# Designed miniproteins, single chains: the designs that were tried, part 38

Each design is a single chain, and the fold is of that chain. pLDDT is the mean over its residues in the fold that is shown.

## One batch from the design tools (miniprotein)

Design m1292
Fold by ESMFold2-Fast:
Structure m1292 (fold): chain A 80 residues (1-80)
Amino acid sequence: SMEELQKEYRERVKKIREEAKKNNDFDKYTIELMLLHAEYVVPDLTPEEREEIKALLEQDPYSVENIKKVNEIIERVKKR
């Protein structure tokens, strides 16, 4: 069901956050979390669009400007 899918997503997010706190590799886990979120919100992401998002996040996952660019990609895909 949709509720079960949402619950699974929330549990995966929680696990990513907990692992980030334990191993001090916050950048890697921040990137993984943001990519997971994008895939969940827009399942129609092409591999090329996913790699574009990944490249922006790998450059600086904490950059407000890069986060805005990622959100612009997500919004374009949603309107497809």
Scores: mean pLDDT 76

Design m1293
Fold by ESMFold2-Fast:
Structure m1293 (fold): chain A 88 residues (1-88)
Amino acid sequence: SVASTTAGGLILVGAGVDFRLAGGSDEVVEGFVLAGKAIVELGISSEDAQKVADAMLADPQLALELGKAAEKGLEEAKKKIEELVKAS
């Protein structure tokens, strides 16, 4: 649903805020914001969004990679999101 999709975006934005408060870099925080936008646009569930957020918090390189994929387009973002969900 639209509400479930929005919740996924908020999970990623919230994780990015927490990462910033912990002294995380602006580039990684931007990755969380871009990932959250892609999750909303792709209709990813809140459960899968949480898996993506958890993976990105554990490995900030994944946040940078997903952010770059989202900048390239929704197709690239979708592939990276599916990879992260499958790995969890």
Scores: mean pLDDT 80

Design m1294
Fold by ESMFold2-Fast:
Structure m1294 (fold): chain A 95 residues (1-95)
Amino acid sequence: SEEQREALIKALERFKKEVESLNLPEDIKNEILKTIDEFIALVKAGKLTREKAVELFSKIIDLLNEGMRLLSPEDAKRLRELLKKFSDEVQKILD
């Protein structure tokens, strides 16, 4: 639905802003932000398939796990909490 599409875009845009605030290595941060932008573009274009959503989400998770090893314990905890919140928001929108 239109409401689900708008809610998903807002959730992705909020998550993007939160990722931008983290002290991640620039290369990892840029790749995550690029992947989020691709996700948003596909949602806006009505071209997001379930397979592509799983692919992009998995890529974001893998990059975040790589970056998490380089964060302080406090930043790593914040990242885990942000990821859980984002996952919960996406699940509620898609349900």
Scores: mean pLDDT 81

Design m1295
Fold by ESMFold2-Fast:
Structure m1295 (fold): chain A 87 residues (1-87)
Amino acid sequence: SDARIATIIAHFSRLLRASGKRTFSRDEVLAILRQALRAAGFSQAAIDAIIARFRRRLRASGKRTFSRAEALDIARDAVAAYFARHA
């Protein structure tokens, strides 16, 4: 649902800001999104599926580092794609 996607992305955004960092590696944003999904009560299978999509999109960007805004946009797309398949 759109409300559930918004809740996950809001939590991911809070964790990115709480880090005190302005730029993140792929491994860092993957770990932070995994934490946000776990906090939102997702099963390990759902977390693994969303993280696999997020990792693929991060790699497709060709970038090694990400701003908070870039990480949020890519995460939103990955989470939305998961829910579109599992509606």
Scores: mean pLDDT 86

Design m1296
Fold by ESMFold2-Fast:
Structure m1296 (fold): chain A 86 residues (1-86)
Amino acid sequence: SVVDELTARIKEAVREIEERLRRGELTEEEAEKELARRFIELLEEYKPKLDPEMQEKADEMIELGKLLITKSREEVIKAQEELADK
């Protein structure tokens, strides 16, 4: 099914990111952002193949993923500003 294909590709993305984290190529924060980005890309790719109800849920998940990336960026900027003030 389309859902099974999407699930398999999500699992592969998680495995790939976990391997990069294990190898020290990513920090935990970078891994979370990369995972969110990959989820958005996969949801956007598969959205046209989903039922209308599932498409609405995919849109909600995409918006949540975008917020996660944005919040992490704001947290990094805030931390950098606090360090500069010291």
Scores: mean pLDDT 75

Design m1297
Fold by ESMFold2-Fast:
Structure m1297 (fold): chain A 57 residues (1-57)
Amino acid sequence: GAMEELRRKAEEFREGVLRGLEVDPLVARAEMERIGFRPDDSLEEQIAAYLRSLELL
């Protein structure tokens, strides 16, 4: 369903952000703060951050 798809997209997005922290941590942290993304937040907060990164929320 839609929630399963959002969960998968949010997890893929999270993995991409964490990979970005290894490549360019300064830029990755700035983007995380911009969209309010924190890897230790609830799944709902991570989905919201993903949607904000797409300008859908």
Scores: mean pLDDT 76

Design m1298
Fold by ESMFold2-Fast:
Structure m1298 (fold): chain A 87 residues (1-87)
Amino acid sequence: SAAERAAILAELEAIRAELEAMAKELRGQGTPEAQALADRLERMIAGVEAVIAAIRAGELSVAQARTYLALARKSLAEAREEVARLR
């Protein structure tokens, strides 16, 4: 449904924003470990942006969009744990 697509898009945009905030924090730390994780988060952000673009273009079914949202949620959870380990 259009409402379900809108909800998935909103959550993907929130995930992107959180990944962007974490990448910025890591860049500010200036350590090699933080830079490496920031590079990885920036690749995750690019992936989330590609999914958002595909959903907006009508290229993904709702079932496919749900699958990509689940993967994005997992990536965010892993990123949170890795960022916490560097604090």
Scores: mean pLDDT 90

Design m1299
Fold by ESMFold2-Fast:
Order: sequence, then structure tokens, then C-alpha cells
Structure m1299 (fold): chain A 83 residues (1-83)
Amino acid sequence: MKLIELAVEHAAGAAARLGVPLTDEEKQEIIDEASKAKTPLEQIRVAAEKFAELMLERGMSERDAALVYTATALIAIGDLLDE
């Protein structure tokens, strides 16, 4: 599994536990948009921003959206650093 796909799946799982499940189309849209970025770190940033935006649109609090953003970024960065 590609780094960005792993990060998106983990973030989607967390969002579902908070009562905000993502559709397969929404997950794929985030992956596709992030994949347009040229570096792994930029892909992580784009994916995290798209997740936070979607969570806010679904009525998640700014605090919880920020936690989802942070978790997505940390998972992806950790995997990148583990080589």
C-alpha cells in the first residue's frame, strides 16, 4: 500500500469512529488530489487538509478536525521515516 493510501485509510477509520464515515468516492478523491503533489510530504499535507475540510463540512468541531489532520500527518510521516 502506498504511504498516502495508508494515511487516508487510517484517517477514514478514525472519522468513522467519530460518527463521520467517508464514502469510497470521498477517500479516492482525497488520494487522487494528494497524488498530484510532487513530494511525499506535500502529498501528506494535501490529504490532511482535504480530510480536515471534509470533517468540518460534516459538522465535526475544529478541535476534532485538527486532531484528524494531525493524526493523518503523523502516521504518514512516521511511515516515511521508517523507510
Scores: mean pLDDT 73

Design m1300
Fold by ESMFold2-Fast:
Structure m1300 (fold): chain A 84 residues (1-84)
Amino acid sequence: MVSDASALAKRMMDAVKRDGSLTRAQVHDIIDTITNAPDALRADIRKMVDDMMDKNGGRLTPQQVQLLSSQIVTLAVRKQRELA
């Protein structure tokens, strides 16, 4: 879980560094690359992305991707702790 969240965060940061911003479709495509994550975690991450996109006009800046990446890793750590 945490390793999948960290991989997702890295892929999003690498993508926003190349493109200057990320669209909802780009982030959803990156989420779909983390095939080993539980469906509930993937659903929560998609919801966080959609909520942040809606607040920011359908695109994420590098600062917003950094914040979202931190939130995703925190969510994965919390879920892993709840399963222990």
Scores: mean pLDDT 78

Design m1301
Fold by ESMFold2-Fast:
Structure m1301 (fold): chain A 78 residues (1-78)
Amino acid sequence: MSLEELLAELSRLFREARELIAELRKKGKYDEADELEQRLEELSRRAVRAHIAQDAAALEKVKEEVEELIREGRELLK
């Protein structure tokens, strides 16, 4: 239940982060977009491992790091 809700939330956050990275590229901020994309790919790998392990605490940490990435990306779009 809580694990399924957390996975659904992570799916939404990963989608938002990818859309943000695409917007950075659209504005010509290619270096920043590439850096955030590499970080997001690492976080995606961590989320997959945590999901396989059924580790809600590890998924919560990934969620916090994706939210931080989204905050940084939004600042770069200003």
Scores: mean pLDDT 86

Design m1302
Fold by ESMFold2-Fast:
Structure m1302 (fold): chain A 115 residues (1-115)
Amino acid sequence: DIKKLLLEAGVSEEDIEDIEELVNNIVNGKLSLEDFYVLLEDALEKFLEAVKKGVANEVELAKLLYVLYELALKNLVPEELIPLIEELLDAVLEHSKNEALLELAKILREKLENL
């Protein structure tokens, strides 16, 4: 259960609901998908650097992984960002000592492989 892992990583129930609403607003066309992808790419680059340096905020990283998971469920992951997402997931799996983040990264990687 991914939501249990998010809570274990320190993500609040309110943050989970906010992420689900964000993705639903993208699906419903209330938020620009193209503008969101620009922000997503910037976030992925920054978190990749932070994870490799061992300074990533674990709660914010867990929230980003959940955004990516919800996008994958809706078939909204941009193909051009998949290599960067895979690099982030590999970095989390190599550098993180947080068991909840490691399990979230594994679940997301498996979901992306089955798209």
Scores: mean pLDDT 87

Design m1303
Fold by ESMFold2-Fast:
Structure m1303 (fold): chain A 62 residues (1-62)
Amino acid sequence: NAMAAIEAARQAARTAQLQEVDDLLKKGRENADKVFEKNPEHGKKVLEAVEQAVANRRAAIA
């Protein structure tokens, strides 16, 4: 029925969103590393912000 098709589509979208979050974490860590090289304290704050944002986004994915 239509509900089963909608649920399958939502599951596929959720999987894709989780993969995007993983990619964002990788890019965020690379960016934080570049910032850390010029300003270690600022780099630490960027890394913490990235990790927190990724954790919040993972928790929010339906």
Scores: mean pLDDT 81

Design m1304
Fold by ESMFold2-Fast:
Structure m1304 (fold): chain A 92 residues (1-92)
Amino acid sequence: AKVTVELVGEDGRVVRAEQEIGETTTTRVWVDGEPTDRDPLALFGELVARPGVHRGRAVAEHDGVKKTIEAVVETAADGSVTLLSLRESVEE
């Protein structure tokens, strides 16, 4: 199984995480295309905490099935988060 998550912040910063699950689990994380050993959940949280509109895409692939989730969220100056759109698709 493979899971890929990418978030793009209002400031243009891109955080991408890929996890490959098999006999061994491998996790790889990038910030603006540069590899990092930082926790992906912390990086995603830092990006979404910034005021502005943020765009996320998650793709899960298993046994020939590909599920994609796309979300747009807005973070206000007070830190409140609003979900603006959520789209799901499945490709077999």
Scores: mean pLDDT 81

Design m1305
Fold by ESMFold2-Fast:
Structure m1305 (fold): chain A 94 residues (1-94)
Amino acid sequence: MEKVEKANEVLLEEARRAARKVVETLPEAEETARRMIELVRKGAEEGKWEEGLKEAMEVLVEAARKHPELADGAEEAAEELSAGMNEAAEILKE
C-alpha cells in the first residue's frame, strides 16, 4: 500500500508539471491540462495508473494535433509523463 501511494504521488506530481508545460505553451489549453491531471488521478485511484497515463498522453497528442503551436510544449509534457511512469514503475518493483 505505501509503495502504491508513493508511486501515485510521483505520477500526480509529474502530471501537474506536464499540465503546467501545456498551459505555459498555450494558455487556451487549460482545459486539456485539467483533463490530463484528472485522467492520471482516476487511473491512480482505480489502480490503473498505466492506463490513466496512456489516456492523458492521448489527450495531449490530440490537443497538439488540433493546435500545432502546442507541439513543443506537448513533447516536453509527454517526456515528463513518461519519466513519471518510469519512476513509479521502479518504486513498485521495490
Scores: mean pLDDT 76

Design m1306
Fold by ESMFold2-Fast:
Structure m1306 (fold): chain A 81 residues (1-81)
Amino acid sequence: KEKEELEEAFKRLLESIKNEAARKELEELYKKFLEAVEKGDAVEALKYLQKMVELAKKENAPEELIEEFAKAGTKLIRKKI
């Protein structure tokens, strides 16, 4: 459930970003975030989540989509770690 909510929020966030290089960077950060969550490393998971939020802000993604994504990511960390 939490993972599905995060995946949906991530997809919407990714689609809002027009720069192809930034989209690829966001996808790589997302993979690292999921790996950190699976390993139970809350500190690394939060670092990757922060990097994704900063990248999305830099690329002028809608604030509401960034907030939904950050909330879903934090929720997954709390439930899994």
Scores: mean pLDDT 84

Design m1307
Fold by ESMFold2-Fast:
Structure m1307 (fold): chain A 71 residues (1-71)
Amino acid sequence: SDVLKQSQETLLELAEKHREEAEKTVLDPEEQARVDRIAQALMDTYDLPEEKARIVSILALRQARAGRAAQ
């Protein structure tokens, strides 16, 4: 319970900090489908609001893009 609450709080703070960057991110259809799946998992696991779950999911996708570009 406490671990889930701490994770939820961390994810909410991350979403608030990076909201503007996430809103400016343009996604292709494959990336949109991935974000939708990740956001649903975050909502189900951590009881996040949809808006915050989507922001966190977009940030995760941006990190994956950066990793591929660095290769």
Scores: mean pLDDT 81

Design m1308
Fold by ESMFold2-Fast:
Structure m1308 (fold): chain A 97 residues (1-97)
Amino acid sequence: MNQLKQVLSKFLVERLGLSEEKANEFVNTLVDNDFNLSKVRDKAVELGLDPQHAADLVNIAKAFQEKPFSSKEEAAAVKGVNAAWAQFLFDAQQELL
């Protein structure tokens, strides 16, 4: 879970423009609510995130919880993840793992 929190917080700050405080609040909501999409989406709206990105972030978190990504192509296979997001997530994972 700590690696997941670090990767997602970095993504939220650097790619989605959240403050570190808001990124940590979002990631804690995601983990503490067992990736419940409704609760995560509500928190995304509170923090000024696109609700569509909330669903994609739940998909990313669930995939990463199973195992770390072995390649950017594996990250890109996650539903809702585009090539730029996949590259960032893989690079952040490699830096933090």
Scores: mean pLDDT 80

Design m1309
Fold by ESMFold2-Fast:
Structure m1309 (fold): chain A 66 residues (1-66)
Amino acid sequence: MMDLVVRGTLPPGADAKKVAEKLSKVPGVKHVTVVGDNIAVVTEDEEAAKLAKKEIEKAGGTAEIL
């Protein structure tokens, strides 16, 4: 029952919606929320959390698994 949350920040001018769409396609991702340059991803397991972190970093952002 402990979902893993990945929290990230995208650089100004990054396409946060496009990053969110890619994240929603990662197996084990339950929810993706974008507020300005901040992104939060709720994942079902550690493997999905690691993949979500990598996608945010690939977009030039910074991400941490909480």
Scores: mean pLDDT 79

Design m1310
Fold by ESMFold2-Fast:
Structure m1310 (fold): chain A 100 residues (1-100)
Amino acid sequence: MADRLVAEAKRVLEEARARMDELIGQGDYEGARQALLDGVDRAVALLRQAGDDDGAAAVEEHGRAALRALEDLLRHRDDPIEALKAAVELTSHVSEAIRA
């Protein structure tokens, strides 16, 4: 049962990442932020239900870092080098959240 909830949490994070990437591609950064927030909240709830408190904490930590990277991407959208750096950080933190 716990393994099933953990698998569902990973699926939720993967879907949130895909939706975030789609919205960023459309220039909808507010929608991208909301998709990431919703995905992290749902995954954390599933992990807590599974009794994986360490996994839930890791998803919250990496999700928070991903949100900061998205804010940096928004701040530097007119600077291609800084925007690329922020996008790499965003992708890294989302990937770490999925692995947790």
Scores: mean pLDDT 78

Design m1311
Fold by ESMFold2-Fast:
Structure m1311 (fold): chain A 119 residues (1-119)
Amino acid sequence: MNTLDLIKKVKEAEPKEKKELIKEKFRELEREIKRVEEEIKELNKKKKELEKENKLTKKDIQEIVSRKIGLILRAIGGLIDLQLLVKASDLEEEEKKEFEEKIKELEERIKEISKLANK
């Protein structure tokens, strides 16, 4: 779903439905972040295997780094979409703060995955 279409759907929804739509988007992003972490770990393992066999080329390093960057950017994009959705939701300030704290936790997780990607 396009982010703008999702924002419109959230704005037009009843308060209870607004929360459920946002929670569903959180669950989707959490699954995506987990997949990104697993893929980066697999890329790190592949790099180490190539290093042990003395087969790691400059091209392999460039390809692995580019794939890792693409994965991190995908996770960041999902985080930005969630931030926009929460801001546009017209929820009460206390409920927005709860979602913003959870967004901050996901941001810190993405930062840790980014550190893992630099290994």
Scores: mean pLDDT 84

Design m1312
Fold by ESMFold2-Fast:
Structure m1312 (fold): chain A 65 residues (1-65)
Amino acid sequence: SEADVRRGLAGELSPAELAEELRELSDAQIRRLLASHGVHVSDAQIRVLRTDPVALRVLQREVAL
């Protein structure tokens, strides 16, 4: 859900758990949620975030700061 993705971005979920939550959202929903945290991403960057747990870990650290 969008709420679980927001919790994941805040560091409440592991990168693997956040990746599973992202599978339930469209690219447009992910882009909107990231924009609400001041993070603007392309469709190509969203594909990386969906598949790379290292990129998700970096994103979680960026959002937590």
Scores: mean pLDDT 79

Design m1313
Fold by ESMFold2-Fast:
Structure m1313 (fold): chain A 94 residues (1-94)
Amino acid sequence: SEIDKLVEEALKLIEEAIEILKEIDPRAAETLRRLKEQIEKAKKEKNYEEVIKLLEDAAALLQMVAQEKNDERLKEIAERLSEITKKLAELVKK
């Protein structure tokens, strides 16, 4: 499924962000880890509206931390995650 592929790509980006955040903002890393677990649960339940909402929350968190820490890696991940989330919203037609 294209939806499943996009969600898996988003989860990989979230994992990359968690590894970066462990070094620069451990509290944000823990928050993002919890969001990842919630996204995985929502995906298993096929609750794609909740997946989209949680991905929007994850992207917002990453954008905020990227701006605060001036971290270009987190900024790039946030932008890519936002793009995937928009594509998912179009496919799901929330």
Scores: mean pLDDT 88

Design m1314
Fold by ESMFold2-Fast:
Structure m1314 (fold): chain A 79 residues (1-79)
Amino acid sequence: AAEELAREAGEAVGELARREGLSEEEVEEARRHGEGLARKLYEWAREDPEAVAALPLPDNPESAALLARIRDAAVAAAR
């Protein structure tokens, strides 16, 4: 559950970085950041799923859509 969520989030964040034209090293860093974020949101959702569901989204539409997907997946996985 948590590791699958982290893998999927990492892949999605890494793909966004690749689309932005970042280097292979920056793409791998972005992937790891996505994995870490998903794990943190999953553990938080286990304690307070409503707080995670209410998390504010960034102004960038692509980043907002991605964060919303990771957030919602973490809440679903924690139940």
Scores: mean pLDDT 80

Design m1315
Fold by ESMFold2-Fast:
Structure m1315 (fold): chain A 79 residues (1-79)
Amino acid sequence: PSEETLDAEVELALLEIRLAIAKMVFPHATDEEKPELIKELESLKADATRLAQRYPELAGDVADLIAEIDKLIEEIKKS
């Protein structure tokens, strides 16, 4: 159905935008800001997991998003 499909795609796009913002912010983040950035990414990962539970058809896209989130978290932890 168009409404349900649109809502799912919009929610996924908003999560992707949040990840893009985090990637843009990371190079400019201070050591004090990095823990808060990781916290936002962990929150984003939880939101992505809940989206896949509500819309199983997005499971593949959500898995890719979670993999990118995990990669960024590890990069921040190593910096």
Scores: mean pLDDT 83

Design m1316
Fold by ESMFold2-Fast:
Structure m1316 (fold): chain A 74 residues (1-74)
Amino acid sequence: MPVSDMTSEEVAEKVLELADTDPVKAARIVHEAHHHGVAPSEAVDLAARAVEAYRRGRLDEAVELLRKAAEAIK
């Protein structure tokens, strides 16, 4: 489903599904959800930090930050 058609709970679930397999896509979903008014700016900040952690080879940190972003969206 496109992000614009998703509820905050559906966005949070999708982010959690992708957190360990595709952290960059999970972060993009958080950013798009924010543009549609279903994610707070705190979630976007957490997602941005997750992408930086992933780029540095810190997948464990990236997953933790994306889980926190999903919690902030609910």
Scores: mean pLDDT 82

Design m1317
Fold by ESMFold2-Fast:
Structure m1317 (fold): chain A 55 residues (1-55)
Amino acid sequence: FAALARELGVSPRSVRGAVEAIRSGNPVLTGVALRELAEASGLSREEVRRRLEAL
C-alpha cells in the first residue's frame, strides 16, 4: 500500500480504506473512495481502481 500511496499523494490508510471498500462490494463506499483518490492524484476513477486491484 505504501508505494501506491506515495504515487497517488495520499496516506497508506486512504489506500487501505479504498481496497476494503472495493472488497466489501458496497458501491457507495467504493464510489466515494475512488472519487477522493482520483481527485488527489489527477487520475481517472477507473485508473485508480485498476491500480488498487493490482495490489
Scores: mean pLDDT 80

Design m1318
Fold by ESMFold2-Fast:
Structure m1318 (fold): chain A 65 residues (1-65)
Amino acid sequence: SEKKELMRLIGTVISLTSLGGVKAFIKDGEVVVQSTEEDEERRQELFEEARRIAERAGVKLRIED
């Protein structure tokens, strides 16, 4: 249902935001992730963890680097 989908999106945003160094928000029914991390290796680690979180939640993820 639409309500369950929205709750999944919100839960995913909360999980992503808890990683630190990540901005997460909902846009056009997708979760969008950006990083403020300046270290390239750490930034890529954050993006990889974000992908894993979204995959487990069954949520569409868009990474904006």
Scores: mean pLDDT 85

Design m1319
Fold by ESMFold2-Fast:
Structure m1319 (fold): chain A 70 residues (1-70)
Amino acid sequence: SLLEEILKLKEEIEKLLQERNDLEAKKVQLEENNAPQSEIDKVQEEVEKIDKEIEEKKKEGAKLVEEYDK
């Protein structure tokens, strides 16, 4: 059902948001410890990959919500 698909995407987005928060916390710790910029940049790349996945899932979710609201 559309509702089940929407709920699944919501769960996946929530999981990705938690992973993003964990990576942001790691980035802050690296910055506070004066880690090499290359290590900070690597974590930032991981955040950007998760942001892309969240964007795609939000786009799919919006499409399903539009169909459900009809």
Scores: mean pLDDT 85

Design m1320
Fold by ESMFold2-Fast:
Structure m1320 (fold): chain A 66 residues (1-66)
Amino acid sequence: MEVLEKLKEETLAYIEKNLETLSEEEIQKLAVEVQKEAIEAGVSESDALEAMRELLAKARELKEKL
């Protein structure tokens, strides 16, 4: 749980800082990497997938507000 929250926060902060230069494809790769690292750290597949979806939704919302 804590590993997943930290990965989400760090990745989202990176996306926010680089929002103008990151493509949707790059953002999706970052979200998939969070899911993969979370699963490797022992997070359940369903929790990791939900975190990836939340991260993608927040990133899209930020990009739409540009």
Scores: mean pLDDT 80

Design m1321
Fold by ESMFold2-Fast:
Structure m1321 (fold): chain A 64 residues (1-64)
Amino acid sequence: LRRREEEALRRSGRGILEDPEGVRRAIDRNLATLRERGASEEELEEIRESAEKIVQHLVEVARE
């Protein structure tokens, strides 16, 4: 990754570590918006799983 992208990932991960509940609520709000826009239950589940994996990755990067 480019240094700028690495810095952005570390910053995002630190934000999650500072307020993990706030991040969880943000994910829930985004899923609710997608549901209103016509996303299927199956699509919402896939997006939720992807978001959880991204959050986990960002936290790991921020710790290193």
Scores: mean pLDDT 72

Design m1322
Fold by ESMFold2-Fast:
Structure m1322 (fold): chain A 87 residues (1-87)
Amino acid sequence: SKLEELEKLYKKALEALKNKDYKTFEKTVAQMLNLVGTLKPDQAEEDKLLSLYLQTLHYSHTDIEKAIEYLEKLYEEAKRVIEKAEK
């Protein structure tokens, strides 16, 4: 399911971030955003997901704990959009 794929990407991004593998981290977070984007969320959902994505990337270079927090928020919001679409 898309939820299982999202969880796998989230865990991979979290591991990459903790290991300071920024190339894998950035690619994986982009894949999370692309996955939820395939469901064609509305503009408000897209704006929120993009904001969380950008904050996750920004903090990965300045504050790893905040990057982890924003990554979790991105995962929870993406999960909400997928659950709403799949009903």
Scores: mean pLDDT 86

Design m1323
Fold by ESMFold2-Fast:
Structure m1323 (fold): chain A 86 residues (1-86)
Amino acid sequence: MPENFSSITKEHLDNLLKKILDTPEEKLEEFAKEVAEELKKLGFKPEHLEKFITNLRNYFNSLPLSPEEKAKIDKFLEYLEKAILE
Protein backbone atom coordinates (compact mmCIF):
# COMPACT_ATOMS: atom_id res chain seq x y z
CA MET A 1 0.00 0.00 0.00
CA PRO A 2 1.22 3.61 -0.62
CA GLU A 3 1.33 4.29 3.16
CA ASN A 4 3.01 0.92 4.01
CA PHE A 5 0.40 0.49 6.79
CA SER A 6 0.34 -3.28 6.11
CA SER A 7 3.97 -3.51 7.31
CA ILE A 8 2.97 -2.35 10.83
CA THR A 9 1.89 -5.26 13.04
CA LYS A 10 0.61 -5.52 16.63
CA GLU A 11 4.14 -6.70 17.57
CA HIS A 12 5.60 -3.48 16.11
CA LEU A 13 3.09 -1.38 18.10
CA ASP A 14 3.80 -3.30 21.33
CA ASN A 15 7.56 -2.89 20.78
CA LEU A 16 7.08 0.86 20.15
CA LEU A 17 5.06 1.18 23.39
CA LYS A 18 7.83 -0.57 25.36
CA LYS A 19 10.49 1.72 23.84
CA ILE A 20 8.44 4.85 24.65
CA LEU A 21 8.00 3.78 28.28
CA ASP A 22 11.70 2.77 28.57
CA THR A 23 12.91 6.12 27.13
CA PRO A 24 13.92 8.79 29.70
CA GLU A 25 11.73 11.92 29.47
CA GLU A 26 14.72 14.07 28.41
CA LYS A 27 15.37 11.70 25.45
CA LEU A 28 11.72 11.39 24.37
CA GLU A 29 11.89 14.15 21.71
CA GLU A 30 15.06 12.63 20.18
CA PHE A 31 13.42 9.18 20.11
CA ALA A 32 10.33 10.67 18.42
CA LYS A 33 12.57 12.19 15.72
CA GLU A 34 14.17 8.77 15.13
CA VAL A 35 10.71 7.18 14.78
CA ALA A 36 9.63 10.00 12.40
CA GLU A 37 12.65 9.28 10.13
CA GLU A 38 11.78 5.55 10.13
CA LEU A 39 8.15 6.35 9.19
CA LYS A 40 9.37 8.61 6.36
CA LYS A 41 11.49 5.70 5.06
CA LEU A 42 8.33 3.55 5.11
CA GLY A 43 6.63 6.13 2.84
CA PHE A 44 4.33 7.86 5.34
CA LYS A 45 3.08 11.20 4.00
CA PRO A 46 1.89 14.14 6.17
CA GLU A 47 -1.73 13.67 5.01
CA HIS A 48 -1.70 10.11 6.46
CA LEU A 49 -0.06 11.15 9.75
CA GLU A 50 -3.24 12.36 11.49
CA LYS A 51 -5.00 9.02 10.94
CA PHE A 52 -1.85 7.11 11.97
CA ILE A 53 -1.49 9.09 15.23
CA THR A 54 -5.23 8.67 15.93
CA ASN A 55 -4.87 4.89 15.44
CA LEU A 56 -1.81 4.79 17.75
CA ARG A 57 -3.64 6.82 20.42
CA ASN A 58 -6.72 4.57 20.20
CA TYR A 59 -4.56 1.43 20.46
CA PHE A 60 -2.61 2.72 23.49
CA ASN A 61 -5.85 3.90 25.16
CA SER A 62 -7.21 0.33 24.82
CA LEU A 63 -4.36 -0.88 27.09
CA PRO A 64 -4.48 -0.83 30.94
CA LEU A 65 -1.92 1.98 31.29
CA SER A 66 -1.36 4.26 34.30
CA PRO A 67 -2.09 8.03 34.02
CA GLU A 68 1.68 8.65 34.05
CA GLU A 69 2.26 6.20 31.19
CA LYS A 70 -0.60 7.76 29.18
CA ALA A 71 0.84 11.28 29.73
CA LYS A 72 4.26 10.09 28.50
CA ILE A 73 2.70 8.49 25.40
CA ASP A 74 0.74 11.69 24.64
CA LYS A 75 3.96 13.72 24.92
CA PHE A 76 5.73 11.28 22.59
CA LEU A 77 2.91 11.57 20.03
CA GLU A 78 3.14 15.39 20.16
CA TYR A 79 6.91 15.20 19.48
CA LEU A 80 6.33 12.64 16.72
CA GLU A 81 3.76 14.84 14.94
CA LYS A 82 6.10 17.85 15.16
CA ALA A 83 9.09 15.84 13.87
CA ILE A 84 7.18 14.53 10.83
CA LEU A 85 5.91 18.04 9.96
CA GLU A 86 9.49 19.39 10.05
Scores: mean pLDDT 75

Design m1324
Fold by ESMFold2-Fast:
Structure m1324 (fold): chain A 73 residues (1-73)
Amino acid sequence: MEEELEKKRREAMKEIVKLNPDAAKTRIDYFEELLKKAEEGYKKNPLATPEDKEVIERFRKRLEEMRKILDEE
């Protein structure tokens, strides 16, 4: 079940890139900037928890996957 959702998500990302690669690239670049700001915020936050770090790492991995899809198209 989870694998089917992951496949559909990946297919949707490929379709978006295929239809408008320039917009997809701009969106990914924007999210990469947001990720960098989140990482900087985490380092400056004295109340940061391990869970906050895991959320940031998952976001980073998703962006890496989207970037790979863009680069393969």
Scores: mean pLDDT 75

Design m1325
Fold by ESMFold2-Fast:
Structure m1325 (fold): chain A 78 residues (1-78)
Amino acid sequence: MEEEIWEEAELALLEIKYAITVNAYKQGRITPEEAIKDLERIKKELEELLKRSTNPRVQADAKALIERIEKEIEEIKK
């Protein structure tokens, strides 16, 4: 339970970082290249969390966020 709380907190922080990056890009505060770099970094941290987590909820939510990040990167690359 303690370990699950830590993983959930880490996932929540990554979700916040994703939201900040996407909003900064949409508001014109960062370049497409900077947005993609930040999103790729968040994706990498989510993939590392997914590899070590045994919590099905954390695994499901991390996979869903990775898919959202991949879609956002493709939209920025257009």
Scores: mean pLDDT 83

Design m1326
Fold by ESMFold2-Fast:
Structure m1326 (fold): chain A 75 residues (1-75)
Amino acid sequence: GAMAAWEARRAELRRTDPAAYQAELGQVSADIAKAASRAFKEALEKYGDSPEGVEKAVQAARDAAIAELERWRAA
């Protein structure tokens, strides 16, 4: 499965190129944060800053973070 393949790739990077492994961790983190922040901002602009709008923005940020992680796992 994709998760097992991604973990095997990361384990190989950790063993053969620890610097590349750390760089990939940093890039994954940065990409997830960027996607989540963008989705949150866009949802707030669309739905407003009411409690319901904030809840939708949080959900949009979570969905974007998961999608970005799945993109990395598929690579």
Scores: mean pLDDT 82

